# Designed miniproteins, single chains, part 72

Each design is a single chain, and the fold is of that chain. pLDDT is the mean over its residues in the fold that is shown.

## One batch from the design tools (miniprotein)

Design m2500
Fold by ESMFold2-Fast:
Order: C-alpha cells, then sequence, then structure tokens
Structure m2500 (fold): chain A 83 residues (1-83)
C-alpha cells in the first residue's frame, strides 16, 4: 500500500541521513544525502497523491524522536530538511 511504501521511504530517509552525518568522506556523504533527498521527495509525492499528509507528518515526527534518542545532530539535520 501507499502507507507501507511511505513507511519504507521514511526508514530509508533516516538511515541515509544517519550515514551521511557519520561519514567523514565528502563524496560518500553527498551520495547518502542524495539518497535521503530522493526518499523524502518520493514520500511527499505519495502523500499528495494519496491524501497521506498527516501520515507523512507523523512518520517524520517519529523519525526525529528516534534520531534524537541516538544522535542530536542527526535529529537537527532532519528537522532542517523537513522545512
Amino acid sequence: SAEEEMRELAERYVEALRRALEDKDPAARAAHEAEAEAALRRARELAKENGLEDAQKRLGKEAVERLLAEDREAAEALEAELE
């Protein structure tokens, strides 16, 4: 379902962003940031197409809460990207 795909995209986004923030190689970081951006764009498309904006916001909040427990910088980067 679209909600299942959105959940997978949210998890992919969080993983990619976390890897980008922990990687010291600029080229590897850029690749992970591109993966995160692609996942976020697809999630936004699905939200618009299927009226799942509330589900996307909820998943975004859950992702920030998970990252905040593990890494404050990752949580702040995610919040900035969600603007």
Scores: mean pLDDT 70

Design m2501
Fold by ESMFold2-Fast:
Structure m2501 (fold): chain A 73 residues (1-73)
Amino acid sequence: SSKLAHARELVGEVIRAMNEAKKDPSKLKEMLELAEKVAQELTALGPSLSGIGDTVLRAAERVAEEVEKRVAE
């Protein structure tokens, strides 16, 4: 359905941003901001997608933690 297609597109954007942040720490802030926006948009699409939003946000936080750890070293 169109809602599922839109959700897949939004999740894909965050995955791309996470991969870019892993290669370039200067993109970390933009990646976290995108993950927050996507999580909110997924929640707005319906209750069935709010769990995906939470999963995406948690994944983004874990990528941020790993990138920050590498930069601090």
Scores: mean pLDDT 83

Design m2502
Fold by ESMFold2-Fast:
Structure m2502 (fold): chain A 68 residues (1-68)
Amino acid sequence: MEAATQAAYQAGYDLAREAFSNPDMPDEDIAARMKQLLDEARSAAGEAGVQAFRDGMKQATAEAREAR
C-alpha cells in the first residue's frame, strides 16, 4: 500500500519536473499524461494515491519557483 502512494508521489514530482525542464512539450500532451497518471494512482492507491501525486507535483513546482 505505501509503495503505491510513494510511486504516485514520484510520478507527480517527475511529471512536473519534466514539464519545467522541457517547455517545448505541448500543454495538451502534459495534461493527457497527467490524466493517465492520476487514473493509475487512483487505481493503485485510491484517494491516497491521487493526493500523493498532487503533493509530488506541488513539491516540484515549489522547487522550480524557488529556483527562479
Scores: mean pLDDT 79

Design m2503
Fold by ESMFold2-Fast:
Formats: sequence, C-alpha cells, structure tokens
Structure m2503 (fold): chain A 88 residues (1-88)
Amino acid sequence: MEKKREAARKIFEYAKENNLSISALLNDEKLLEEIAKELGISVSTVKEVAEKIDKKLKELQTTDLELYLKIQEYDEEAIEKLIEEVFG
C-alpha cells in the first residue's frame, strides 16, 4: 500500500513538472520508466497506479467537481485526499 501511495505522489509531481494531465502522462513511456526507476518499482506498477488515478479523476468530474478542480491546480491537500480514497 505505502509504495503505491508514494508512486501516486511521484506521478502527480512529474505531471506538474511536465505540464501534463495524468491521461497524457500514461501515454509517455519515457516518463513512466523514469518514475519506475526513481521509485525502484516496475513500469507496470506505475501504469496501474496512474490508471487508477485517471479513472478516479474522471469519476470526480461528476461526483465532486470542487475536489477535481483543486487537483487540476495541484493542491496538496486535495491530492492527498484522492490518494487516501484510491489507495487507503
């Protein structure tokens, strides 16, 4: 569980630094490999974590628009709340 939460935080960090959505980051094999290498996990695990985040973000557009918009602005509390709900 803890490694998946760390992967989720790193995914958001890379998305912010590269001005990419999570959906766009999922299509960037080089960034997925860099995240996997930095965390010492498999690329398949990074993809699994990013896919779960992307799915939850799409759900939040209809269920909790306020939380979705805060996450799009990379609000740290909103990101941690999403990570707890998905990987808690």
Scores: mean pLDDT 84

Design m2504
Fold by ESMFold2-Fast:
Structure m2504 (fold): chain A 94 residues (1-94)
Amino acid sequence: SMKEKLIEILEKMVAEMKKYLDARAQATLDGLLQLTIREIERSETKEELEKVINGFVTAVRDLIDKEVKDPEKKAKLLEILDKMKEEMYKVIEE
């Protein structure tokens, strides 16, 4: 149940972020999404789930910094990413 909720939040937020990304960045984000889903499914503790979430957030911030040059799009993407992190942490901490 917790893992299903985390994956649902992740998929919803990734879909929203893709609206502000070019095809190449979208493909990279989809790869990160699939990797992160696998790591969530394999996690056995809350600490492991937190590590997976933090790893995804870091990787996506790096992607945004490298691929997104428009300051307005960058700000929107970072806002979505921060909201995703907050919602996922709320699920883990309950």
Scores: mean pLDDT 87

Design m2505
Fold by ESMFold2-Fast:
Structure m2505 (fold): chain A 72 residues (1-72)
Amino acid sequence: ADPEAAKKAVAETIRKTATKPLSEEQIEEAAETAVALAQEGRSPLQIEANLMSLGVDEKAARAAVETLLALQ
């Protein structure tokens, strides 16, 4: 899978599902972090926790991880 395409899809999912406003820098960092952690073989729960630490709400973090898994 193309990591750049995965980052874009994750970023778009966060934008659509986030219940709180996020800056484009926060969305970009969250998408990059999610893809990197998935490439390292980190669990879905750990990826969600890392996204939430970056200011992504639980619903958006979960949706982002589901999007990432679907791109496999």
Scores: mean pLDDT 83

Design m2506
Fold by ESMFold2-Fast:
Structure m2506 (fold): chain A 57 residues (1-57)
Amino acid sequence: SIQQRIQQMISQGMPPEEVARMLSDELGDGTVVESEEQAQALLDRSQQILELARQLS
């Protein structure tokens, strides 16, 4: 799960902001954004990852 990946990265000493950036890049890599709705969903997910990473740090 994404929570496990966040915890793994934080346990390696990665700050929450860097964790969110890396996971957002990983989830965006190879993803074809074909609509405004898909772009918004990606941004929303990025925000959720950042908040979760901050809570887990």
Scores: mean pLDDT 69

Design m2507
Fold by ESMFold2-Fast:
Structure m2507 (fold): chain A 71 residues (1-71)
Amino acid sequence: MKELSEEELEEIAKKTGVSVALVKEIARILKERGKITTEELRELARKYGESLRNVIAAALELAEKMGGEVE
């Protein structure tokens, strides 16, 4: 799994409107498991008070760059 730089994580956060903290958490999960589910993204969106649409967009961008997947 490719690890992203701090700058790349911040760029995804800015592009998607998701907090850097949540982008980092999704990246951590992808690094550890190679995948993240839509249900887990829904729970994270609720926990962080973020738009599910934006969180899914951030997760897809992270998965593409890191070689992971969103289920």
Scores: mean pLDDT 85

Design m2508
Fold by ESMFold2-Fast:
Structure m2508 (fold): chain A 87 residues (1-87)
Amino acid sequence: SSAEEAQKAQLRAELERLRQELAGYIMALAVKITVEKTKELEEMLDELVETQARLDALLADPNATIQQLQDAIKEAKEVIKKAKELL
């Protein structure tokens, strides 16, 4: 339906904004690791990179469901929160 298409478009727009925010944290953590290389920072960077790959795959999927987009938004927010705590 047009209403479902509008909802998916809104969720995709929100997910793309979160994906851009997440990319910023990848850059920030990569810089921090050049000065302070710890296992915790390396594991957090790996988690962000893997999350970005999953978001990119979902955004590229024309069959992505509303539930999948909502779950991805929740995951992105949780991973960003963890990254913020280490910066």
Scores: mean pLDDT 91

Design m2509
Fold by ESMFold2-Fast:
Structure m2509 (fold): chain A 90 residues (1-90)
Amino acid sequence: SMMARLEAELERLMAEVKPQLEALYQQIEAAKTAEEKQALLQKILAVLRAMYERALELMRELGVPEDVIEQVRALWEQQFAKFEAQIAAS
């Protein structure tokens, strides 16, 4: 099924980025200043954003209609904007 193929590809992408995310989380735990922590959270956000863009591209490759993809993108960008604001407020 389309969902099974998408899930398998997302699992692959998560496995690919997991070591990088783990390293960034460890750096956050060692961070001495709010500025260092914010910079590391921004790096995590960038990694997650790139992973999501790849997920949307996979949806397109699997034949998901463009209007559905754009709806998913809009909801997702809204969530990222909220997290960006929370990082800036930290």
Scores: mean pLDDT 80

Design m2510
Fold by ESMFold2-Fast:
Structure m2510 (fold): chain A 100 residues (1-100)
Amino acid sequence: SIEEEVEELLEKIKDYSEELKAQEIVNWVIDLREKGVPVEEIIEGLERIAEALKESHPETAKFIEEVIEWLKANPNASVEEITEALEKLYLKFKKELEEK
């Protein structure tokens, strides 16, 4: 279930840096899409993750919100298109973290 996937991801990344959290979130989205999980369920899971990280990791939560926005705009995107788009968002996020 998406709830179990969210709980497992949050436990896995809890001690990760903002950069490593974002990288794992990208990998998580790609993996779920390769398994055929609907985009709507992935968005629901991402919204739960963003809420859980909002206070402690606002940068990562904002990154997740950008991922959600892209997925909502591109509901029929292929795994390849998702991979390319999320990698670009991740590289932008990584650069923004380095400028702090």
Scores: mean pLDDT 87

Design m2511
Fold by ESMFold2-Fast:
Structure m2511 (fold): chain A 85 residues (1-85)
Amino acid sequence: SEEEKERLKKLVESAIKYFKNILEKYGDLIPKEWVDRAKKLIEDAEKFLKQGNYEEAIKKLEEAVPYITAMIAAALMKGLDPFKF
């Protein structure tokens, strides 16, 4: 339905916003090569979101999860709160 599409769009937008926030705040805690890969995947997700291709956007975000998890783990190890955004 149109309501389901709008909910899925907002969910993907929220996930992209969170991943960007983690990358901005904690990207310096992991290797630059991993940061660059995460950036590319998030940019690809935004491109698919713009096209209304939510399935491909989610797939790109899933591919970014290991890098985001590494940043979250590094932040937690330093006593930082990665869930504030």
Scores: mean pLDDT 86

Design m2512
Fold by ESMFold2-Fast:
Structure m2512 (fold): chain A 67 residues (1-67)
Amino acid sequence: TRKRIRDAALELLKTRPAVTAREIGEAAGVSPATARRILLADPRFRYVPGVGFELAKSPAESILEIA
């Protein structure tokens, strides 16, 4: 579920500054593509090309990008 993917990402980010969609997918038991899709839709996480996903600095200061 989406909650499982988000919880896995939050858990990994407690000990790491950034984690890849593959690592989150493995931890949550889903494909990397599914993990990436869910996390890209969650404003608590930022995707950094070439690095992976990281926790947003502050929910109140999260950057919301509109294309």
Scores: mean pLDDT 72

Design m2513
Fold by ESMFold2-Fast:
Structure m2513 (fold): chain A 101 residues (1-101)
Amino acid sequence: SERDEILEKLREIGVEEAQLAEVDELLARDPSLETFATEALKLIEASSPSQEEKRELAGVLVEALKLLLKSRELKRQGKFEEAEKLEQEAYLLLREALEKG
C-alpha cells in the first residue's frame, strides 16, 4: 500500500520508531494524507544530500501532516477559515524547510 511505502521510506531515512508509529496513526486516520506525504518525500529525496538533513526534513513532514490532519478535521466541522490557515501553515512549513536545506 502507499502507506506501507511511506513508512518504509521513513525507516530507510532512520526516523525513530515513535515517529514512525505517529505517521502510521496519522495516515490511518486520514488516508488522503498519503498523497501529500509521498510528494513531500520525493522532494526531500531530491533536495537533501545527507542522512541527517533527511531526518530533520522527515521531522518537519510529521509536523506538517499533523497540521494538515487537523485542517481536514476542522473542514468536517464546518470551520473552513481555521482549516485554510492550518493547511497553508502545513505547506509553508515544508516549503521553508526544503528551501533552507
Scores: mean pLDDT 83

Design m2514
Fold by ESMFold2-Fast:
Structure m2514 (fold): chain A 95 residues (1-95)
Amino acid sequence: ALEYYKQGNYDKAKEEAEKKLKEDPNDWHSLFLLGQVLYNQGKYDEAIKYYKKAIDLIKDDISSLVAAAVGISVAKSQGDEKLAKAMQEELDKIA
């Protein structure tokens, strides 16, 4: 899944992430990856929904919280304040 995303093959990345989520609906890595794929496809509201679910699932895992913080930093660097704010709001609910 992540390897396909890195190669720019968003359709395969999405398919593999959805397959993982069908096996484990709480796989936050696949939720986060699916959000990134949807963002790159211009489906911003759907992307935000998956990012929020991923962040909620990792609230008790410090290493995963660091990964979420990196995701917010990437969203800000891409100029997407709406996405960055939505992700930060979910992290703030955990703190």
Scores: mean pLDDT 68

Design m2515
Fold by ESMFold2-Fast:
Structure m2515 (fold): chain A 55 residues (1-55)
Amino acid sequence: SPFEEAKKLAEEIIKNPEKVTDEDIDRFIKLMEQLSEEERKELLDYINKLTDEYL
């Protein structure tokens, strides 16, 4: 599902920022465009939780 792919990609970006490519950013944006408003909010909550854990 686009939502699960977006979560996995966000986790990789946060965990390994040095390995992030322009292609990864483009993929993430395209996945975000496929998400519902509810899924987008859930993804942002997930990213905030990961950021608090790693930063």
Scores: mean pLDDT 79

Design m2516
Fold by ESMFold2-Fast:
Structure m2516 (fold): chain A 79 residues (1-79)
Amino acid sequence: MSSNQKFWEAVRQAISDGDQKVIQLLDQALDKASAGDVEGASKYISELAKYLGVDADSKSIAQQLVDLNRQMQQQMEAQ
């Protein structure tokens, strides 16, 4: 699996285990991504990766979240 896939598996496991720190950091990353803030989202993704002890391309993940949010916004505007 890619390093990014391993990151998301670790995030899913921690959320399933009720890890409040992971939930809080993920919420912050998503909030920054929804605002189009790649740098801000990347910071929280990097903190998540360090906390979980996994390698992740934090900027790549942050960019993917921003792009996904932009695509969803575009679909809502088209409706």
Scores: mean pLDDT 79

Design m2517
Fold by ESMFold2-Fast:
Structure m2517 (fold): chain A 101 residues (1-101)
Amino acid sequence: SSELEKEVIEFLDKLLEFVKNMEDPGEDLWQLLKDSVIDFDEELKKLFPDLETFRNASVEQYKKLLEKLIEIRFGVDVSEFPEVQKKIEETAKELKELISS
């Protein structure tokens, strides 16, 4: 589990660095996720029906997005890993700052 936790944390760090290098983090990340994940997940599609909703999302909504991305990529329930939950919270806060600006 500790190796898996490290891989998940590295994924979140790489995702955040990738988003920081986008010209428009809101639009660019929305387009990337819509075509790969959001349109294929009923919960994410309801949370993020359009770009305006995505740009104005709460930290809690970005946390749900990150939890779903981790579940899809790694096949794990993030609630079982407290350090991953903490990293998700921190990453969601940084995403909100990047996307809303």
Scores: mean pLDDT 85

Design m2518
Fold by ESMFold2-Fast:
Structure m2518 (fold): chain A 83 residues (1-83)
Amino acid sequence: SERTAAEAAEGAIAALDTYDKAGLRTLLQMTRKEVLSLAPEDKHAAIEAVFDEALARLETAESVEEARAIVREALRRVIEILE
């Protein structure tokens, strides 16, 4: 069976601790593409806004721990939008 948008976001959360800041940026961009390809069209604008804000905040993160917290919170927000 095909992966759901929520499962894509949950999988990214599970992998967060394996990535540095550059890897987190790539993970977030790839997860954005996968989630948007699977999510209902009426939720796309809200999901895109969350990913755009997270990518902007990630650029200003001073530590890997802060970067992981930003990405985790963004992905949790995306899961809530999908519910």
Scores: mean pLDDT 86

Design m2519
Fold by ESMFold2-Fast:
Structure m2519 (fold): chain A 97 residues (1-97)
Amino acid sequence: MIEELREKVVELAKKAAEAHKAGDEAEYDKYVIELARTAYELAKAAKEEYGEEGARKVVEEAAEEAREAARKAGASEETVKAIEGAILNAGEQAIKE
């Protein structure tokens, strides 16, 4: 489950980056929403398994992999930071609940 959610976060980050580069704002928004939701679910699952600090590490590692995937997809540094922020913010929200 955790590995599948982590892989999905990376895939959605790549799709969001590709949509933004193509100028498809509707698809970009859709993928960013799915990305945030998936990151929230990842953090929640990781918190149950590893506790709060372990969950932060899992989310940070997923954000790092997603950042690299978005960069390889040709995203600007601004878009890469936006994607990373969506993952980290959703993850922290799940951890705090």
Scores: mean pLDDT 87

Design m2520
Fold by ESMFold2-Fast:
Structure m2520 (fold): chain A 98 residues (1-98)
Amino acid sequence: EVEEVRRIKEELNRKLLEIYRKAKETGDKKSAAAEVKDLVKQWSEKLNFGQSKLDKLLSLINKMANSKSEKEFEAEFEKLMGLIEALEMQKIVELENE
């Protein structure tokens, strides 16, 4: 169901943005990355994206955890959000063509 996919992604995005805000306030990039990792794993499994796509998401999250500046953290977070959007759109297209 396309609406379910969109709703699940919107909820994920809300949670990710809240984690990002807290990371900017506290400077705790590693704790933020760990929370993001758990949410992204749950999302990927629920929508059955498979291991290769999950590995790409986890790579970006690891770069966030190991970022040396706020700018690097922001850049990797933006890449993660972009990949999540792309994967959601791909899943919707797959469902529409069934």
Scores: mean pLDDT 82

Design m2521
Fold by ESMFold2-Fast:
Structure m2521 (fold): chain A 76 residues (1-76)
Amino acid sequence: MLSKEEKAEQIKLEAEHLIDTARTLGRRFPEFREELEEVVELFRRAIELADKDVDRAEELLTQAQRRLQRIVGRIR
């Protein structure tokens, strides 16, 4: 079982990686840049909450991942 500290670290690492992915996609597909920036803000919020409320941070990470997946599904 992961400690809350280990879970918070995993959330931060995953969110940072997905922020980089979203930013790269926004540079390649400018038509989706604004939507991708909204997803980046959700990932940033998850990082901010990871050490304060790990369960809420995980919920935000999941929500942001689902939004990113929907955007990626619209990219050819």
Scores: mean pLDDT 85

Design m2522
Fold by ESMFold2-Fast:
Structure m2522 (fold): chain A 70 residues (1-70)
Amino acid sequence: SLLEQVEPDLREFSKKNRFTEEVLQEALKKLEENEDKFSSPEEALAWAKKVMVEEDVQLGVEDIKRAVLG
């Protein structure tokens, strides 16, 4: 499957950039849900990397919000 082809490279990207397991699992879940939208493993990997970065940023924003409002 496309997910099986992309997962090793996505795990390496996660490890290299020190993303949390939560961020990695969310990216893998979204990739699985959207697997049919990609024409190649390379396209899927690029999209999943972007999702991982966006998820990490969003979690950071939520942490700032919690710190300011809590």
Scores: mean pLDDT 79

Design m2523
Fold by ESMFold2-Fast:
Structure m2523 (fold): chain A 68 residues (1-68)
Amino acid sequence: MQEDLEKLIDLIAEKTGVKKEDLEILSVTQHPDITAVVFKTKEGKTYAASYDRVTGDLGVAEVTAPAA
């Protein structure tokens, strides 16, 4: 589980071109087949990423709700 989170963060950093230290992790939700992470960039934008461990699919979407 922890190792999957680390791999997901690495993959997000690789795909977005943002350094891991520039990503602020706000929350992590772990499911048997899916790991979901909400993170904030240094520009103040909030994103949700989900990794499906069965299919290997990574989805990243901007969160439209304000991170207050």
Scores: mean pLDDT 72

Design m2524
Fold by ESMFold2-Fast:
Structure m2524 (fold): chain A 90 residues (1-90)
Amino acid sequence: MAEKLREQARKLRKESEELYKQGKFVEAEEKRSESILLLARSLAEEGDVEMALTFTRMALAISRHIPDEKLKERHVKRFTELRREIEARL
């Protein structure tokens, strides 16, 4: 359910913020990307396809700045697949 996805996204965002405070930037970015993914899915489930696409594009842009090349490729693929899934609902 969308509400559960939003709750999970909120928890991941909090974890990301704590990791940033600890200087663990790579781990923080990974948690942040996962949080945005869940938010985009929640919005799509609620029928807000336009906002879901906006968050998906934002997550894709953020993922392109991940310093680890393999992690970047994984996240870019994941968000590209989500974008296609959401666009299919248009």
Scores: mean pLDDT 77

Design m2525
Fold by ESMFold2-Fast:
Structure m2525 (fold): chain A 78 residues (1-78)
Amino acid sequence: MSVEEARKEVEEAVKYAEEVAKSLKSPTLQALLRKETEELAKRAEEAIRKGDSEEAVKLAREMKRAADNVKKADEASQ
């Protein structure tokens, strides 16, 4: 995978997490997801800087997974 493809995956994951955050009913969970996304995005950008496209894609997938988990928690809490 190219660094450019990895950066695209990271950008798409950040946008997905932001869209999920906006849909959440809990302000606390919204703030938590935004903080987690920011931390993961910083790590992914460092991986891209080092040419580690595999790590960047792994972190992008982790961001999407975190968003899905937070959304499920929000729905379960009513």
Scores: mean pLDDT 83

Design m2526
Fold by ESMFold2-Fast:
Formats: C-alpha cells, structure tokens, sequence
Structure m2526 (fold): chain A 85 residues (1-85)
C-alpha cells in the first residue's frame, strides 16, 4: 500500500541519518523490517533504537508506524513511554 511505501521510505531516511555506531547496533532489526514489514519487526526496530540511545529516531519510527498499524496497542504504549511529558 502507499502508506507502507511511505513508512519504509521514512525508515530508510531515519536509518541513513543515524550515527555509524547506532546504524551498526540496529542493522539487524532494520534489515529484518525491510525484508518483512510486520508489527513485530517495527517494534523490534523501535526497541533497538531506544537501547542504542537514539530515542528521537525511535519516536519518529513509532509515529510513522501508527499510520500502517493504527490499532497496535503495543505501538501506542511504546510511543507514550518514549515521548517526554
């Protein structure tokens, strides 16, 4: 779908903007998501970005993913946890 294409393009742009060390840390999850776009693979990438200290990137992926997975409770909870109050 167009939303899936836009999301994957956004993920590519986010990944390309990351520092080399962060790219290396999340490469497995990024490649897995590019091979198979699923809620599980999106959540894995977001968690990997958070563990690597790339919280702004994790938030951007989570926000964009909600357009593809609007009814994901885990994605909504993860985004709320990551967003500063």
Amino acid sequence: SEKEKEFLKKVDEIYASLPEGVQKAVKEQYEKLKKNLSEENVLDLIRALERAGATPAAIEVAKSALEVFPDSPELKELLERLTPK
Scores: mean pLDDT 86

Design m2527
Fold by ESMFold2-Fast:
Structure m2527 (fold): chain A 77 residues (1-77)
Amino acid sequence: MDAKLAKFRELLLSGPALSFRDILRQVGLSEEAIEEAVEALNSIPSSARVPPQSVIDSVKNPEARAVLEEYRRLRSV
């Protein structure tokens, strides 16, 4: 997982014009993990800048949860 999180961090921070879904696909997540992560992110109110912990905790796929935790960490600083 650490290598996937490093790649996710690189793609997210490099500023490519990629959708969140495309970033996760390039990271090498399963389609199941991608769908759970994208659904969780899309469920966040437009007023929220980062996924709240309650949304991340609702995600069942461990890879999807890990990338959402990393996204929250990077966006919370």
Scores: mean pLDDT 75

Design m2528
Fold by ESMFold2-Fast:
Structure m2528 (fold): chain A 88 residues (1-88)
Amino acid sequence: MEEELERLVRTLARRNPDKISEEEALRFAKEMYELSLELLRAGKSIGQVLLESIKRAEEFAKENPEWDLSLLLRVAAFATLVAVEEYR
């Protein structure tokens, strides 16, 4: 996982300690980053990668109702943006 992604995700988690831990946010970010890279390498458009990331965040929130969907979506967005920059 890129150092910039870790910094962004840790900052987000630290500002929202009631909703998500740094460890949980980083695990989810790594999954979204790896998924985004896999989809980009498979020839998916950035739009398709973003839609799949949203879908995975929603699925994760349904399985883990204690997690804040808006925070999961922000983590997924950071991971996708970093993956797009690495793929370029």
Scores: mean pLDDT 80

Design m2529
Fold by ESMFold2-Fast:
Structure m2529 (fold): chain A 67 residues (1-67)
Amino acid sequence: MEKKEKALKAIEDARAAARATGNPGVVEQVDMVIEQAMNKVKEGKYDEAIKLAELARRAAEAFRAQQ
């Protein structure tokens, strides 16, 4: 899989995790991080985009674990 495809998949995984929380504030915060990750994709910085998306996904998953 190309690095770009991997970055886009990580972004989709982060969105799915945020939606699964059912919390609009978490979705909004994750969307802000995803915007940063998308900017990194546009810059060709795919490894940075993947790290940002994975951070956002883990934050959403941690929020769900606290409920």
Scores: mean pLDDT 82

Design m2530
Fold by ESMFold2-Fast:
Structure m2530 (fold): chain A 105 residues (1-105)
Amino acid sequence: SDAEAARAAVERIREAFGQEKVDKMTALEFVKELFRRAGVPEEKIETLAGYFLKGLGIKDPEKTPATKVLDALTTDRGVQALLMVGFYDPEALLRISLLLANPEK
């Protein structure tokens, strides 16, 4: 099912990052690490992570658990948040999308 496929995708991302590490991360820390692993240039990470987190509706990303981002990644809102990043930087969207499709690279 679509829900089962979405859950499997989230679990693969969590495993690739390390479950214990993700459980200790904030939403901000997780998104920055996700973009860094995707190969987004360091000078763009703050700005693009900000757009993504705002797109997800996360008001306090420094106080929000990383699991809120993981739960949103496979939702319509998560897809729209990624498209917002792509509006500002299409290469960053491509890099992030490839990482999400194969996080164990």
Scores: mean pLDDT 83

Design m2531
Fold by ESMFold2-Fast:
Structure m2531 (fold): chain A 68 residues (1-68)
Amino acid sequence: MPSPEEQFVAAVSAKYKEILADPSLSLEEALARLDALFAELRAQLPGLDPGFARTVRGLAKHELRRHR
């Protein structure tokens, strides 16, 4: 069984790839899609370390801003 942290990273990476593949999305729309995923994963992964989740969230949003 993958850890909650591994599941979180895999889901964020997949969503990030989908967002980058859609050039019609604004930065605001792209960030909203990531924020929706983070809220969903927080509800679905109760064993997820909050510090780890915060770090991954910060890095994903920072990286998205750099590519847009």
Scores: mean pLDDT 80

Design m2532
Fold by ESMFold2-Fast:
Structure m2532 (fold): chain A 71 residues (1-71)
Amino acid sequence: VSVEEILEYIERHLSPEAAKKVKELIEQYLAGKLTLDQTIAELQRIAGSIPDPAERLALMQATGQFMKLAS
C-alpha cells in the first residue's frame, strides 16, 4: 500500500472536511514538519471527532495502514 492509495481511500470514504484535514497532516509529515507519533496522535484525534461510525472506522483503518507504511 502506497501513500497515494491511502490518500485516494481517504477522499473516497471521508467527508471533504475530514479528508482535507487528514491530507494536510500527511503532507506535513512528508515535509518533515511532524513526527510519526505526532501525526498518528492527530489522525486519532480527527477520527474521534467524526460522528459517522463508518467514516470513523475508515479513518482508523487508513491510520493503521499509514503507521505500517511509515514505521
Scores: mean pLDDT 83

Design m2533
Fold by ESMFold2-Fast:
Structure m2533 (fold): chain A 91 residues (1-91)
Amino acid sequence: KKKEEFYKKVAELIAEYYKTVLGKKEEEVEKIKEEAYEELLSSSEEEIEEGIEVLKKGLEKVKNERPSDYSKEIEALEEYAKKIIEIYEKI
């Protein structure tokens, strides 16, 4: 149950990013949320752990390299990735 709860929260964060940062339509956002949740449910534990590791490495790279034309999308993606990692580590 805690693992499914994590997947639900991650799918909600992904949907929130697409809605608030990328400006996607409500019907598209709902589909993205559903697809993300289904993908997470079908993923192995090893695949989830690898995904978290990729997020951690990506955040470290962005923090260290900081491109001069840092977009609002990259800033929000960094923030959402941090939230996903925090939720995962509390399981």
Scores: mean pLDDT 72

Design m2534
Fold by ESMFold2-Fast:
Structure m2534 (fold): chain A 79 residues (1-79)
Amino acid sequence: DEVEEEVRRLKEEILRRLAEIIQLYQQSREEAERLREELDKWVEEEIERLAKIDQRAAEEFRSFYQRLMEVMEQEIAAL
């Protein structure tokens, strides 16, 4: 499934970017927050694009991102 493979690649990209952002919080909170805002914007654009092709895939991707961001917030709060 082409859409399924694309969603997998998008998830891998998010995980990579979040790992970088988390590390960056230890060096520069301002820069980390800027990159997080860029990631949020990019994810919203990808969700909109996916929704035009496969609404269910877009909803699954949104749900994945929301859960991941909740974990990230807890990790940052523990720093």
Scores: mean pLDDT 83

